# Ledger of designs, part 12: designed miniproteins, single chains, continued (2)

Each design is a single chain, and the fold is of that chain. pLDDT is the mean over its residues in the fold that is shown.

## One batch from the design tools (miniprotein)

Design m4410
Fold by ESMFold2-Fast:
Structure m4410 (fold): chain A 118 residues (1-118)
Amino acid sequence: MLSEKIKEFLEEVRRLVKDAETKPLSEVIDEMRRLARKYAEELTPEEGVELFRALMDYAIELAKDPNATQEQIDAAILAATIFYRELLSKLTPEQQAALRAEFDKRLKEINELIKKRK
């Protein structure tokens, strides 16, 4: 079960993803980095992994949704990637290896889904 902090972060990311079509990309990136840093500082490594999984699940759901724009999908992948990088800096080498493997696997799944949309 996701904590209230994780749910709040997901709602903030969903707003940024919707804004990706109208805001400059640099502003969206800066806001995502700020959110990722904030939550990476407030979460345990275990909670951080749960949030990362939730962000990847959101990107996968958007990639499956025929009504989602490419800009929204790209923004969701970007948010997950930014959070992943912040989270890695706080993990042990063993935890980093496990998270990298999971990230690579889930990115491949998203890329295959995007390919099917074309």
Scores: mean pLDDT 79

Design m4411
Fold by ESMFold2-Fast:
Structure m4411 (fold): chain A 74 residues (1-74)
Amino acid sequence: TAPASDAEIDAVAERAYNEALEIAQKAGLSPEDAKKVAEKARQTARDALRAGMSPEAALNLGIAEAKKEVEKLK
């Protein structure tokens, strides 16, 4: 199995960002805190893909980290 391409990493990271942003917004976080949650999800997914995780696993890990961050900020 080859490492994910840069384009695939960017696509999955963007999906993690968008999903995390929605989760944070629905949880009632401020726009600034919602962006922090989304950025953490993006970075987590990007790092997971670079470490050789599948796109699905990387996305799920990013979303899980977003949910933990929401819990800390509310």
Scores: mean pLDDT 82

Design m4412
Fold by ESMFold2-Fast:
Structure m4412 (fold): chain A 78 residues (1-78)
Amino acid sequence: SLLDEIIDEVIENMNLSPSKAAVRETIENMDESLEKLLELVRQVKADPDNEELLKETRELNIQIAAAMKVLLKLRKLG
């Protein structure tokens, strides 16, 4: 599908390669993913030395960044 081709292109062009499944899930649940990121950012601000929170925040941020790139490419094609 066109969506699968765009996801593959975005992942291929990223220095950090999120899984295709994770990117697709983030696209489908964007509002929930953004709310989770906001909550993680609040927690990191309260506990900036928490390595586990920093890692989780970075991983989710990469997935959201990839999903946003896919959505921007879809907008240009449709």
Scores: mean pLDDT 80

Design m4413
Fold by ESMFold2-Fast:
Structure m4413 (fold): chain A 72 residues (1-72)
Amino acid sequence: SAREQELLELSILIAEASTLIVRAERNPDNKKDVEEALKLLDTALERAKQLNASPSMIKYIENLRKKAEALG
């Protein structure tokens, strides 16, 4: 279904952002990974809200965003 595809795409965005955060933790002088992670997380948060995703999923995205901000 369209909803299943949108939820899968949302999961992929979150996974990509998480990978960039891990890379940024290993290379603190490289700010590009942090900037890209924040853009992906902003997109993920908007899509999660549009899809009426669970409060726990929204909180997870917000927590990843806070972690990325702390690395920038």
Scores: mean pLDDT 86

Design m4414
Fold by ESMFold2-Fast:
Structure m4414 (fold): chain A 85 residues (1-85)
Amino acid sequence: MLTPEEVTVTEGEKVTLTRTLPKPADKVEWLKDGKVVKTETESKTTYPLTIESAKVEDSGVYGAKAVIDGKLVSSNSSTLTVKKK
């Protein structure tokens, strides 16, 4: 599960997206609009993606692909909207 599914913040605010898994992953790749933006290799069940100061260009559709036991596990999408201050 990737949470929240939709979030709106103002430019400069901190926002965190969290990928929660039923089993520890071998790898998690964070995607923004279909592009890999971060790769996590630690074996965890919870993976946070924190944006410390949101920018309007951070707006987009986020996903987190997990590899568990060599199998790809797709996430739901999370839509981030960053409003200009």
Scores: mean pLDDT 83

Design m4415
Fold by ESMFold2-Fast:
Structure m4415 (fold): chain A 89 residues (1-89)
Amino acid sequence: SSLVEEAEKLLEEIKASPNLTPKQAEAIVSFLTELVNLAIKNNNEDALETIVIFSRKIVELIKAGASLEEIETQLLELQIEFNLLMEQH
């Protein structure tokens, strides 16, 4: 899936970011990787697309030097949307 390849590329961009500590990068990547794996396991393309959209926003926030609190807000919004998409089966 092209979405899986794009998700993996975005995760590598987060890992490589000079604007995050290694621990912060690891926490964000771990969270997103768990959601990607669940979307793949459930064959939920809409959930995977939503993860990619939020991951793009997170990468742009990191590049802009946004606070960890702003990044965490996006992760919480992603979790809510992801849960709703997973319940629709």
Scores: mean pLDDT 88

Design m4416
Fold by ESMFold2-Fast:
Order: structure tokens, then sequence, then C-alpha cells
Structure m4416 (fold): chain A 65 residues (1-65)
């Protein structure tokens, strides 16, 4: 019903917002790692970006399901 669709949309929007936040956090970690020449920090940042992308994708699928 409409209530179930609205609940999925709300949950999906929250996942997208959380994913976008992780993408920005990961980008900041990559920039800091490049400035500090810290490969481990760069790799951590890349992993954080990938996790964020996954959440955005999950949220988009949930909204369109």
Amino acid sequence: GAAAKAAKKAKGEKLIAEGEKLIEEGKELIKKGEEEKDLELILRGIGTVLRGIGLVFEGELLINS
C-alpha cells in the first residue's frame, strides 16, 4: 500500500544522505592522505567513498522498488 511505499522512500532517502556524507568524508581523507603522503589514509578514504556509493545505490534501489 501507499504507507509501505512511503516508508521505503523515507528509508531510501536516509541511506542516500548517509552515503553522500560518507563520500564527502572519504574525499577529505584522500585529500589529507595526499597532503601528508600517507598511503594508508588514502586507501581508507577510497574505502569510505566506495561504502558511501554502495549506500546511495541501495537507497536508490529501495525508493524505486
Scores: mean pLDDT 88

Design m4417
Fold by ESMFold2-Fast:
Structure m4417 (fold): chain A 82 residues (1-82)
Amino acid sequence: SKLEEARELFAKGEEAFKAGNYEEAVQLYEKALRLFVEELGPDHPEVIDVLRNLGKAYAKMGKTEEATELFQEAAARERARA
């Protein structure tokens, strides 16, 4: 299923991040994000987790402004769930 594919892509992204392959992690997380939003909706906890992991990967690449925007977006979506 698309949800299983999204979870597999997210897991591969986390492995790439742990290996220090931050650009690869971003690409995998972006693919997972698209599928998670399609299957679960934009404010689902799994979508918020991907946004935070994208932010961490951008921060590791020195893209501080992009990382901050992603963390702010994740927090906003988490508040929308309350």
Scores: mean pLDDT 89

Design m4418
Fold by ESMFold2-Fast:
Structure m4418 (fold): chain A 76 residues (1-76)
Amino acid sequence: MRYLVTIEVEPGAELAALAAAGAAARALGMTVTDVQTGPGRIEITLEGDPSEAQLAALRAALEATPGVRAVTIERL
């Protein structure tokens, strides 16, 4: 399955949020297929078959990252 993860961040937090998202995706056995970055926003496309609990853990890990303002995970 594919998922779009949208991370809204404070300016200057993009690299830390991207690193956290990549690490969390790898820990869940998901593949990062696309990354788009802009001021205050990161969009990552993930591919895999995580459980609902694993998706919740991904969201929680990203929301705990300094400078992250909002996280949205959408199934494609």
Scores: mean pLDDT 83

Design m4419
Fold by ESMFold2-Fast:
Structure m4419 (fold): chain A 64 residues (1-64)
Amino acid sequence: SDAAAEAYAALSEEEKRNMAISQRGLKDGVENLKKMIEMYEKTDKAKAQRYKEALAKLQKLLAG
């Protein structure tokens, strides 16, 4: 749990930032997260789950 949380904390912000810059905007970030979930769902279920949580947070911001 601790190792996974630390890896997520370190990678999550940099990966999300890079995706947001590449696509421009929260809507593009949502689509990128969906694609990342599909990619990791077969190889790294824990990472896919973290992207699902990130997607939920971005969708909450868009719904505001």
Scores: mean pLDDT 64

Design m4420
Fold by ESMFold2-Fast:
Structure m4420 (fold): chain A 93 residues (1-93)
Amino acid sequence: EAKELLNKGVDLFHEGKYEEAIEELKKAIELAKGKDPELEARALAALGAAYFFQGKYEEAIKYLEEAKKLFEEVGDEVGKESVEDGIEKIKKS
């Protein structure tokens, strides 16, 4: 269920449906919270990306930083580096 919502949110994001993507990703985060920190981190990273493409840079940075903390906690170095690169790129914009 949480994985299905994450996948749906990511698909909507790739279709440019950012508001719908945000809704599905928030649902994925709520279901993953306390159960699957890796999935929660991935959903938060996708949520940050969706806010970025809406021009909501403060929200984008907030969710990418939350994703970074969770990737650090689970030892996902690739996930951590990806969100760090995203944050740097937004801050230089």
Scores: mean pLDDT 86

Design m4421
Fold by ESMFold2-Fast:
Structure m4421 (fold): chain A 101 residues (1-101)
Amino acid sequence: PRVDIEMTLGLPPELQEQVRAALASTLDALGAEYTITLRALPLKPREQQELQLNAVAALRNALQALLGRGDPAEAERHLAEAKALAAKAGSTIEVRIELAP
């Protein structure tokens, strides 16, 4: 499978790097080919930073559900949660997933 992730995040550089590493680690463990593009927004307040980190956790849960367990319904619920949390934080998440035939 191939996964392309684009996100805009208002996090400190150290947390941006942690997000990239966490997503890469998840996708490597799942045997996916991937691109991860993180675009910096101005730093957000702590509450919105926490929402962004929760959005990343939900995205990782979506990837594990789809690519690890083959559960598209669970993946769709987690992805919807990730997008909702990102939107509350003024951030965006765009994900394209191409499954092998």
Scores: mean pLDDT 88

Design m4422
Fold by ESMFold2-Fast:
Structure m4422 (fold): chain A 115 residues (1-115)
Amino acid sequence: AMAAAEALAREAVALMGELSRASGEGTAETARIGAATLFRIALTLVTGEELPPAGPETTAEDISALGRELAEALGETDADTTVRYDENHLPHYGKLKPRMVEALDRAADILARAA
């Protein structure tokens, strides 16, 4: 689980770096990759499954689906996993449950250490 989570973080950081350098316009794509990676790392830590890395084709619907999988893995039945993006292309989540937030905080720490 931890090794797979660290691998996901490293691949996401590399891809986000490439997108930032290639266009200067990669903010929306990097935001989506970052959000999807946080949920994938959290799921890997909770379930022990190896998940594929997030790609530049990642959509808000993909992230919402990952959020639902995390909610189900944690036994949360009424979490709002809808993702919206602000004018700065930063993801805003619906009403996540405390256990989901804790898992995402652990994922954020792993992702930050990979950068």
Scores: mean pLDDT 70

Design m4423
Fold by ESMFold2-Fast:
Structure m4423 (fold): chain A 62 residues (1-62)
Amino acid sequence: SLMEEAEKLYDEAVRYLREGKYEEAFTLANKSLRLALQAGDYELAKRAANIGAEALKKIMEK
């Protein structure tokens, strides 16, 4: 389902963020956000947006 795919992408984004792979984390978080919004999972969408914002902040600090 869209929700299960969004959850998987969110988990992968969190892992990449932890590993310092900020560009990959940002891309995966954005994909998770889009799918979460399509599925109507606004709590997951909020979490995905927060991870994406954190990844973007790290990219901009370079």
Scores: mean pLDDT 88

Design m4424
Fold by ESMFold2-Fast:
Structure m4424 (fold): chain A 80 residues (1-80)
Amino acid sequence: SLAEQARALVEELLGPALAALRAAFEGLEALPPEALALLEEAEELVARAVEAMRAGDLEAARRYLAEARELAERAAALVA
């Protein structure tokens, strides 16, 4: 069902995306302003993904989560 597809999307994409954000933030005593801005954007995209999932728009949700992951990875690179 569509609901089962949405659940799989949440478990496979949303959870890992949030975990990546938390790991990036917790690993640093202070983040460069650029890294903080990227993490804030990623968090907003996760919120938009959740809203898209509630609306049944799994394609938009998938896109937002992919963008959030990319921004989190860029933030991590800035502090390397």
Scores: mean pLDDT 75

Design m4425
Fold by ESMFold2-Fast:
Structure m4425 (fold): chain A 61 residues (1-61)
Amino acid sequence: SEEERLRKRIDALEAFVDAVLSGPRAEQARKLIEQARQALDSGNFEEAKKLIDEAEKLLGL
């Protein structure tokens, strides 16, 4: 499902960020990841996708 796909993307980003030593970009990505989880939990899949894409862009993915 779309929900499962987005949740897997969020989980993968969280794992990636946890591997990165602390820095401003990592902290910004963590905030975007948390907001993406909240959007997904509220059923707002478009918002979740935008937040995931923004986090990926910040991390150079």
Scores: mean pLDDT 83

Design m4426
Fold by ESMFold2-Fast:
Formats: structure tokens, C-alpha cells, sequence
Structure m4426 (fold): chain A 92 residues (1-92)
């Protein structure tokens, strides 16, 4: 169903972004510009299949997660990302 496809897309986007941020941190290859580009790629990938409300929640969640990453607060960034995913999954 369209809803199942949307839920799968949300999960994929959040996992992909979170994994990339973890890898960049481990390899000391993190940049704010790289993080924003990663978020933009995931938002572009989900935009065609999710509701506007779910898309807004994901965009705001990625932006807030990046703000915490810029402060060196990786655990808080991941928590924000997970909370955004839960909210978006309820709105698809």
C-alpha cells in the first residue's frame, strides 16, 4: 500500500542519515555542509511518497539533529532523529 511504502521510506531515510553521521564521526570526516547535504538527499528521496505533514516533521528533525551534531552532542542528535521518525511514521 501507499502507506506501507511511505513508512518504509521514512525508516530508510532516518537509518541512512543516522548511519552516515555515525560513519563520519568514526572516520573524523564530519562537516556541517556534508550533514546538510546528507539530510537534503534523504528528504528528496522521501518527498514523493510521504504526506506534507510527515515531510515537515522529518525536515525539522534533521535540522535539529544537525544543530546538536554541530555542538558535538551526538547522542542528543540521535534522540531527536528517532523522535522525528516516530512522529513522521504516525503522519504517513
Amino acid sequence: SAREAARAAVRRAVIAFGTEMLVRKLLNDYTPEGARKAAERQIAAVAPVVSPEALKVLREGFEKAIEYLEQGKFEEAMQVLLDAARKALALV
Scores: mean pLDDT 90

Design m4427
Fold by ESMFold2-Fast:
Structure m4427 (fold): chain A 67 residues (1-67)
Amino acid sequence: MTKEEILEKAEQIAELLRSLGRPDLAERYLNEVKKAVEEGNLDEAQKIVDEGSREASRLLAERQAAQ
């Protein structure tokens, strides 16, 4: 995955987190991804994106259960 693809996926996950009422998590998540990308650690950035995707999915499921 390229730097551009990682940042695009990170923005999509951040928008999902914001839609779930967690703009605080979205901001922290984006900052972590951007830092890894700026440091040239694309493997770490990809790992953060994968973790963010799993977390967003969990929050979505919890919201559906809680209404």
Scores: mean pLDDT 80

Design m4429
Fold by ESMFold2-Fast:
Structure m4429 (fold): chain A 59 residues (1-59)
Amino acid sequence: SVADLFGELVVLLGRHGVDPPATPVFTREALAAMLETLLARPDLPPDLRAELEALRARL
């Protein structure tokens, strides 16, 4: 499930022209930390931010 959520994250980032993270994620805790880091970026498109928040809620 974490691998599936990470796959969804990569697809979402790609759709918005954002480079995916270079390091693969193997735990829910690591994926949550990655999402928090991405959500801390002030330059995220609002639609991408909403999708990332929805993804985080599914953890």
Scores: mean pLDDT 77

Design m4430
Fold by ESMFold2-Fast:
Structure m4430 (fold): chain A 68 residues (1-68)
Amino acid sequence: SPADQLIAQMEQVIAQLEADPQDQQVQQQALQLMVEAHERYGELTPEQRARVDAVLDRLTRALLAGHA
């Protein structure tokens, strides 16, 4: 599903940020995915929202590590 693809893309970006937290291009990709997740959030099932919330929390923490 589109939601599963979004989650998979967020997981990939988390792995890239964990490898190089200072990569500004990857940070921009993370921000874009966060925007897409929020835009599509209202169309998700409660189960999909729970999964997206968990991944967004991890993505946000990985992104913030690059700004410390």
Scores: mean pLDDT 82

Design m4431
Fold by ESMFold2-Fast:
Structure m4431 (fold): chain A 109 residues (1-109)
Amino acid sequence: ALDEALARMEAAGAEAARVARELRATASPEAVAAFDAALAAARPHIVKAATAAMNGDAEAAREHMEKAVEILEAARAAATDPLLREALARVVERTREIGEALVEMAKAL
């Protein structure tokens, strides 16, 4: 369970990084700045979720990841650039996968 959760987190993180690289190669500087701002806003909640998971607190990990997803979904809804909107949608999907893995890790500890 723990090894499977870690593998899923690694895969989701790698795919999110690929999405970010693709957007930076193809999108306007304004779209890239909006993407980076959305990730910066979500990051503290992901860090809190990881900390909660390491302490075995599955509920707190889930709540913090739900907040990170909420922030990214709000950014996606506000996005007018199609490339930015698609990139944020893909990052939301990967963030949900990371959240599920963090909850499983917390339960395995």
Scores: mean pLDDT 87

Design m4432
Fold by ESMFold2-Fast:
Structure m4432 (fold): chain A 80 residues (1-80)
Amino acid sequence: TTRTFTADSKEEALALIRALPADVEQVTVVVEFEDGSFGSLTFRGKTPEEVAAELEKFIEDLEKKTGSKVKSITIHARLP
């Protein structure tokens, strides 16, 4: 089963990811910026904490590159 969540901030997205079951199979995250640019990451075989840490770094790196603020974050979690 795949569950989809939408967050409007980095902090909300990280909290949602940390609340995922430890047996989550795959997490795909799409980050949309206010200028309409986007980035995505897919994680397999990682804990929620590992996903959250990598997502935080990814968002910070993209904010520096785009000069834009996060508009929305969509999380697709594939559960067993």
Scores: mean pLDDT 83

Design m4433
Fold by ESMFold2-Fast:
Structure m4433 (fold): chain A 79 residues (1-79)
Amino acid sequence: GAAAHREAVRILGDVLREAAQKAGLTFEELAKKVGVSRETVERIFRGELAPDEELLEKILEAIGMTPEEFVERVRARLA
């Protein structure tokens, strides 16, 4: 339901934020690399906006995470 969707978007945002921080990327640097506004990156990281598949792929590439690693990190938090 809607609550499960919101929780998934929050977890997704947390995983991406932590990975970006470990990669040493600022919101501004990541936004420039993937071609979106800084506000869009901040909203995604706060779980306020779910990226589409194309944007998610670009974010994962920019932070150096494979789609498989991303899925495993999200699943670990949903356990």
Scores: mean pLDDT 82

Design m4434
Fold by ESMFold2-Fast:
Structure m4434 (fold): chain A 87 residues (1-87)
Amino acid sequence: MKGAKEAFERAKKLHDQGKYEEAVELYREVLKVNPSFKEAIELYVEAMRKLGKLDEAIAFLEDILKVNPKNKVAQELLERLRAEKEA
């Protein structure tokens, strides 16, 4: 059914409502269809931080980079999350 864009809009609405667990599931579905969707990667990481799931966010970014090593957003977020964990 109707594409990654509609799933992404629904995920953002859930995110705005503080429903981070539901939002991350929809961001994952969006990113299975378009793993280069920069805003979805950023919002997924933000929601995971709100849930205190830094290690899971790191693993997710590493998986994105296995598929597309040139994904600059995933690279930059991964470096930031690793720095936050080490601090």
Scores: mean pLDDT 82

Design m4435
Fold by ESMFold2-Fast:
Structure m4435 (fold): chain A 82 residues (1-82)
Amino acid sequence: GLEKLEEFIERVIELAKKSLSPADVALLEAMLRHILQLVKEGRLSVEQGLRAAANYVIQYAKAKGLEELAKEVEKLLEEALK
């Protein structure tokens, strides 16, 4: 259900806080909350929301050279899709 996406977002933000500035974390949180809102409105499924959120953070992490953050987010996505 929706709770899987909410839990995924919370765990991703916790990981991001270890590697990113507060300003970067705030930007990611805003985008992830936007994706959550699209799922709440029925514009995306929960699975589509999980994949969109993960892809956004992975691309952001890779652009900043944060390969470990990208790998941890990929692992969290695999766990959430079970």
Scores: mean pLDDT 88

Design m4436
Fold by ESMFold2-Fast:
Structure m4436 (fold): chain A 73 residues (1-73)
Amino acid sequence: SAAAEAQARFRAELAPAVPEIEALIAAGDLEAARRLALEAAIRALEAVLAAETDPALRAKLEAMLARLRAELA
């Protein structure tokens, strides 16, 4: 499904940031870990949205992106 393909793409885009996020969590720097995770998720979601052609899925991704951006504010 388009949703499953979008999820797989999101995971692939997020994967490079995971080791750094895990290292920050292990070090107890939860604030830095949260910020990096949000920034990585925003970039990954932007990449997924740029490739997505399904209008309903695009709308859901745009809503998710808006919420993640609000979390950084």
Scores: mean pLDDT 86

Design m4438
Fold by ESMFold2-Fast:
Structure m4438 (fold): chain A 111 residues (1-111)
Amino acid sequence: SEELVEEARKHLELAEKHIDLATRYVDQADKAVEEDVEKGEELLRQAVSHLGRAIHHLDRAKELAEKNTDYPEERKEILERVEELQSRIDAVYDRIGAVRKKLEEKKKELE
């Protein structure tokens, strides 16, 4: 069960890393809207890919925490962190939607 806690924490670290990368790609895509629509679209694809990896790692952390019955305090901490990181993923998806809309409008102006 200590091994389950350590594995779950490792998955949380990887999820956070992928959320941070997705956030950077969204920031870069938003800046690219006025200069290079195709680059902006590619940067959003990279952001979505990283969020998919973050979700995979959160699912693994949650599964490992649910299997851990011996360490209730650590289990609670991991599950609370999963909820926090899921909220961050949701916020980044909302930003992806907003930047995607800006790219679509800019693309129409260039037609």
Scores: mean pLDDT 89

Design m4439
Fold by ESMFold2-Fast:
Structure m4439 (fold): chain A 57 residues (1-57)
Amino acid sequence: LSSLSEEERERLIEAAARLIRETGLSVEQTAQMLVAVAGLSREEAREIAEEAARRLA
């Protein structure tokens, strides 16, 4: 993705949170999946995965 709207970013955070909750993936594993599946940069994917994990804590 070349850029994300606030809405698109929020949807990705929710999807990442659901993935962590349902599969027990770590933040790093979730970030790797976001890079592979959504085409995000590693930095952006990590931020989304960390935000998702924070919402589950």
Scores: mean pLDDT 79

Design m4441
Fold by ESMFold2-Fast:
Structure m4441 (fold): chain A 83 residues (1-83)
Amino acid sequence: ARARAEELTARALELLRRATELEVEALAEEDPERAERLRREALELAGEAQRLAGEAIERLGSEEALEAMRRAAEEAERRLAEA
């Protein structure tokens, strides 16, 4: 349901925010080994966020994305008929 997809989206956004914070820390870090560790952690969190976002899109997208594409096609047909 939509509520589950919203929960997954919220969690994905939180992970992306944390990943961005770690990447900013890595840019400011003078120790190359610590900077590399922070970058790896950021990439891992970003990957997890992508997975959760994909799951949320699948749960919403099977109905809403197909409906959106159908309406976009109908709009394109109307524009062609009016031109």
Scores: mean pLDDT 72

Design m4442
Fold by ESMFold2-Fast:
Structure m4442 (fold): chain A 74 residues (1-74)
Amino acid sequence: SLAEELAKETKRIQKLVDEGKFDEVEALIDRYLEKARQAEAEGDLETALAYHTVAAIGRMYLALKKIEEERKKK
């Protein structure tokens, strides 16, 4: 299901963030936001909300990890 696929992608984002692959995470978030925009254009608000949610989770993990890594560079 879409929910199962998005749950898998959320775990993938977390792994990439933990590995410090920030550019890959940003690219993946951009792809989810594009899919959300396409769903919105088609009137599929449930699918759009799901992709926006995964993108938001990804940005949260990315922001927290970047703050941690930036503190280590000082």
Scores: mean pLDDT 80

Design m4443
Fold by ESMFold2-Fast:
Structure m4443 (fold): chain A 128 residues (1-128)
Amino acid sequence: MELTLIVVIADENLVEASKKAIEKYLELEKLDSGVFQVPEELVEPLSEAFPNLTFISSSDPRAEEIGAIPIIILPLSTPVEEAVEIIIEEMKKYHIKRVLLVGPEEKVEELAKKLREKGYEVHTLYHK
């Protein structure tokens, strides 16, 4: 299976935004299990929400070794060009060509356009 980078663009309600992203990821990949790497503060609440999934901190050095699915969170204030650079750097780090963008429609569509122009496969999910 090809890995998908999950990118959540939000300043608040990070647990709910991440839950929507994970549900969409599982739908797209047709999976019922997986190991995800998330910011440390999201490990416990997401583990409670998805008892059949495993969550580890993105700061855990084992995350890359075990092929844990990356979830990154970007603030709404992140400029489009900076967000594109961060996303591409993460995709190159994990050898990924597919990304799921979750966040406000306007920001998500602008990022999706830029990433598609660079040859990446982009899926979108709008979260207000």
Scores: mean pLDDT 82

Design m4444
Fold by ESMFold2-Fast:
Formats: sequence, C-alpha cells, structure tokens
Structure m4444 (fold): chain A 85 residues (1-85)
Amino acid sequence: KEELEKEIEELEEKIKEIEEEIEELKKKIEELKEELRKAEEAGDKEKAEELQKEIKELELEIGIKEGLIGIYRGIINLLREKIEK
C-alpha cells in the first residue's frame, strides 16, 4: 500500500508541474492575442499570420498537456482503488 501511495504522490507532482506549464502557456497566448489585435489594427498581415500560427501552436501544446493530465488522473484513480480494497 505504501508503494502505491508513493506512485500517487509522484503522479500528483507531475500533474502540478504540467498545470503550471499550462498556466504559463495561457499567459503567453493572452499576450500574443493582444499583439495580434494590434497587428490587425495596423494592417500588418504578415505579423498577424505569424502571431496566429504561434497562438495555434501553443493551444495545441496546452491540449496535449491537458490530455496527459487526464491520463495521470486516470492512473491515480486506479491506484486509489487498489489502496482502498
């Protein structure tokens, strides 16, 4: 049971690290969206396209990280079931 509890703690730590990474990525996306609005207002199509591409890449990265959190949470639930029974 103690070994399963350690595995859960390790997975919880990994989830926290990924959650922090997602928060940083969300902040970057908000900054890029502000820059995108300014570029669009200025009629700078090249800069707007570059910013939109960067935003999409960061959004994809967040999606991948959220998926990984889901997997880790699923594993934690299975491990908790083994501890309780």
Scores: mean pLDDT 85

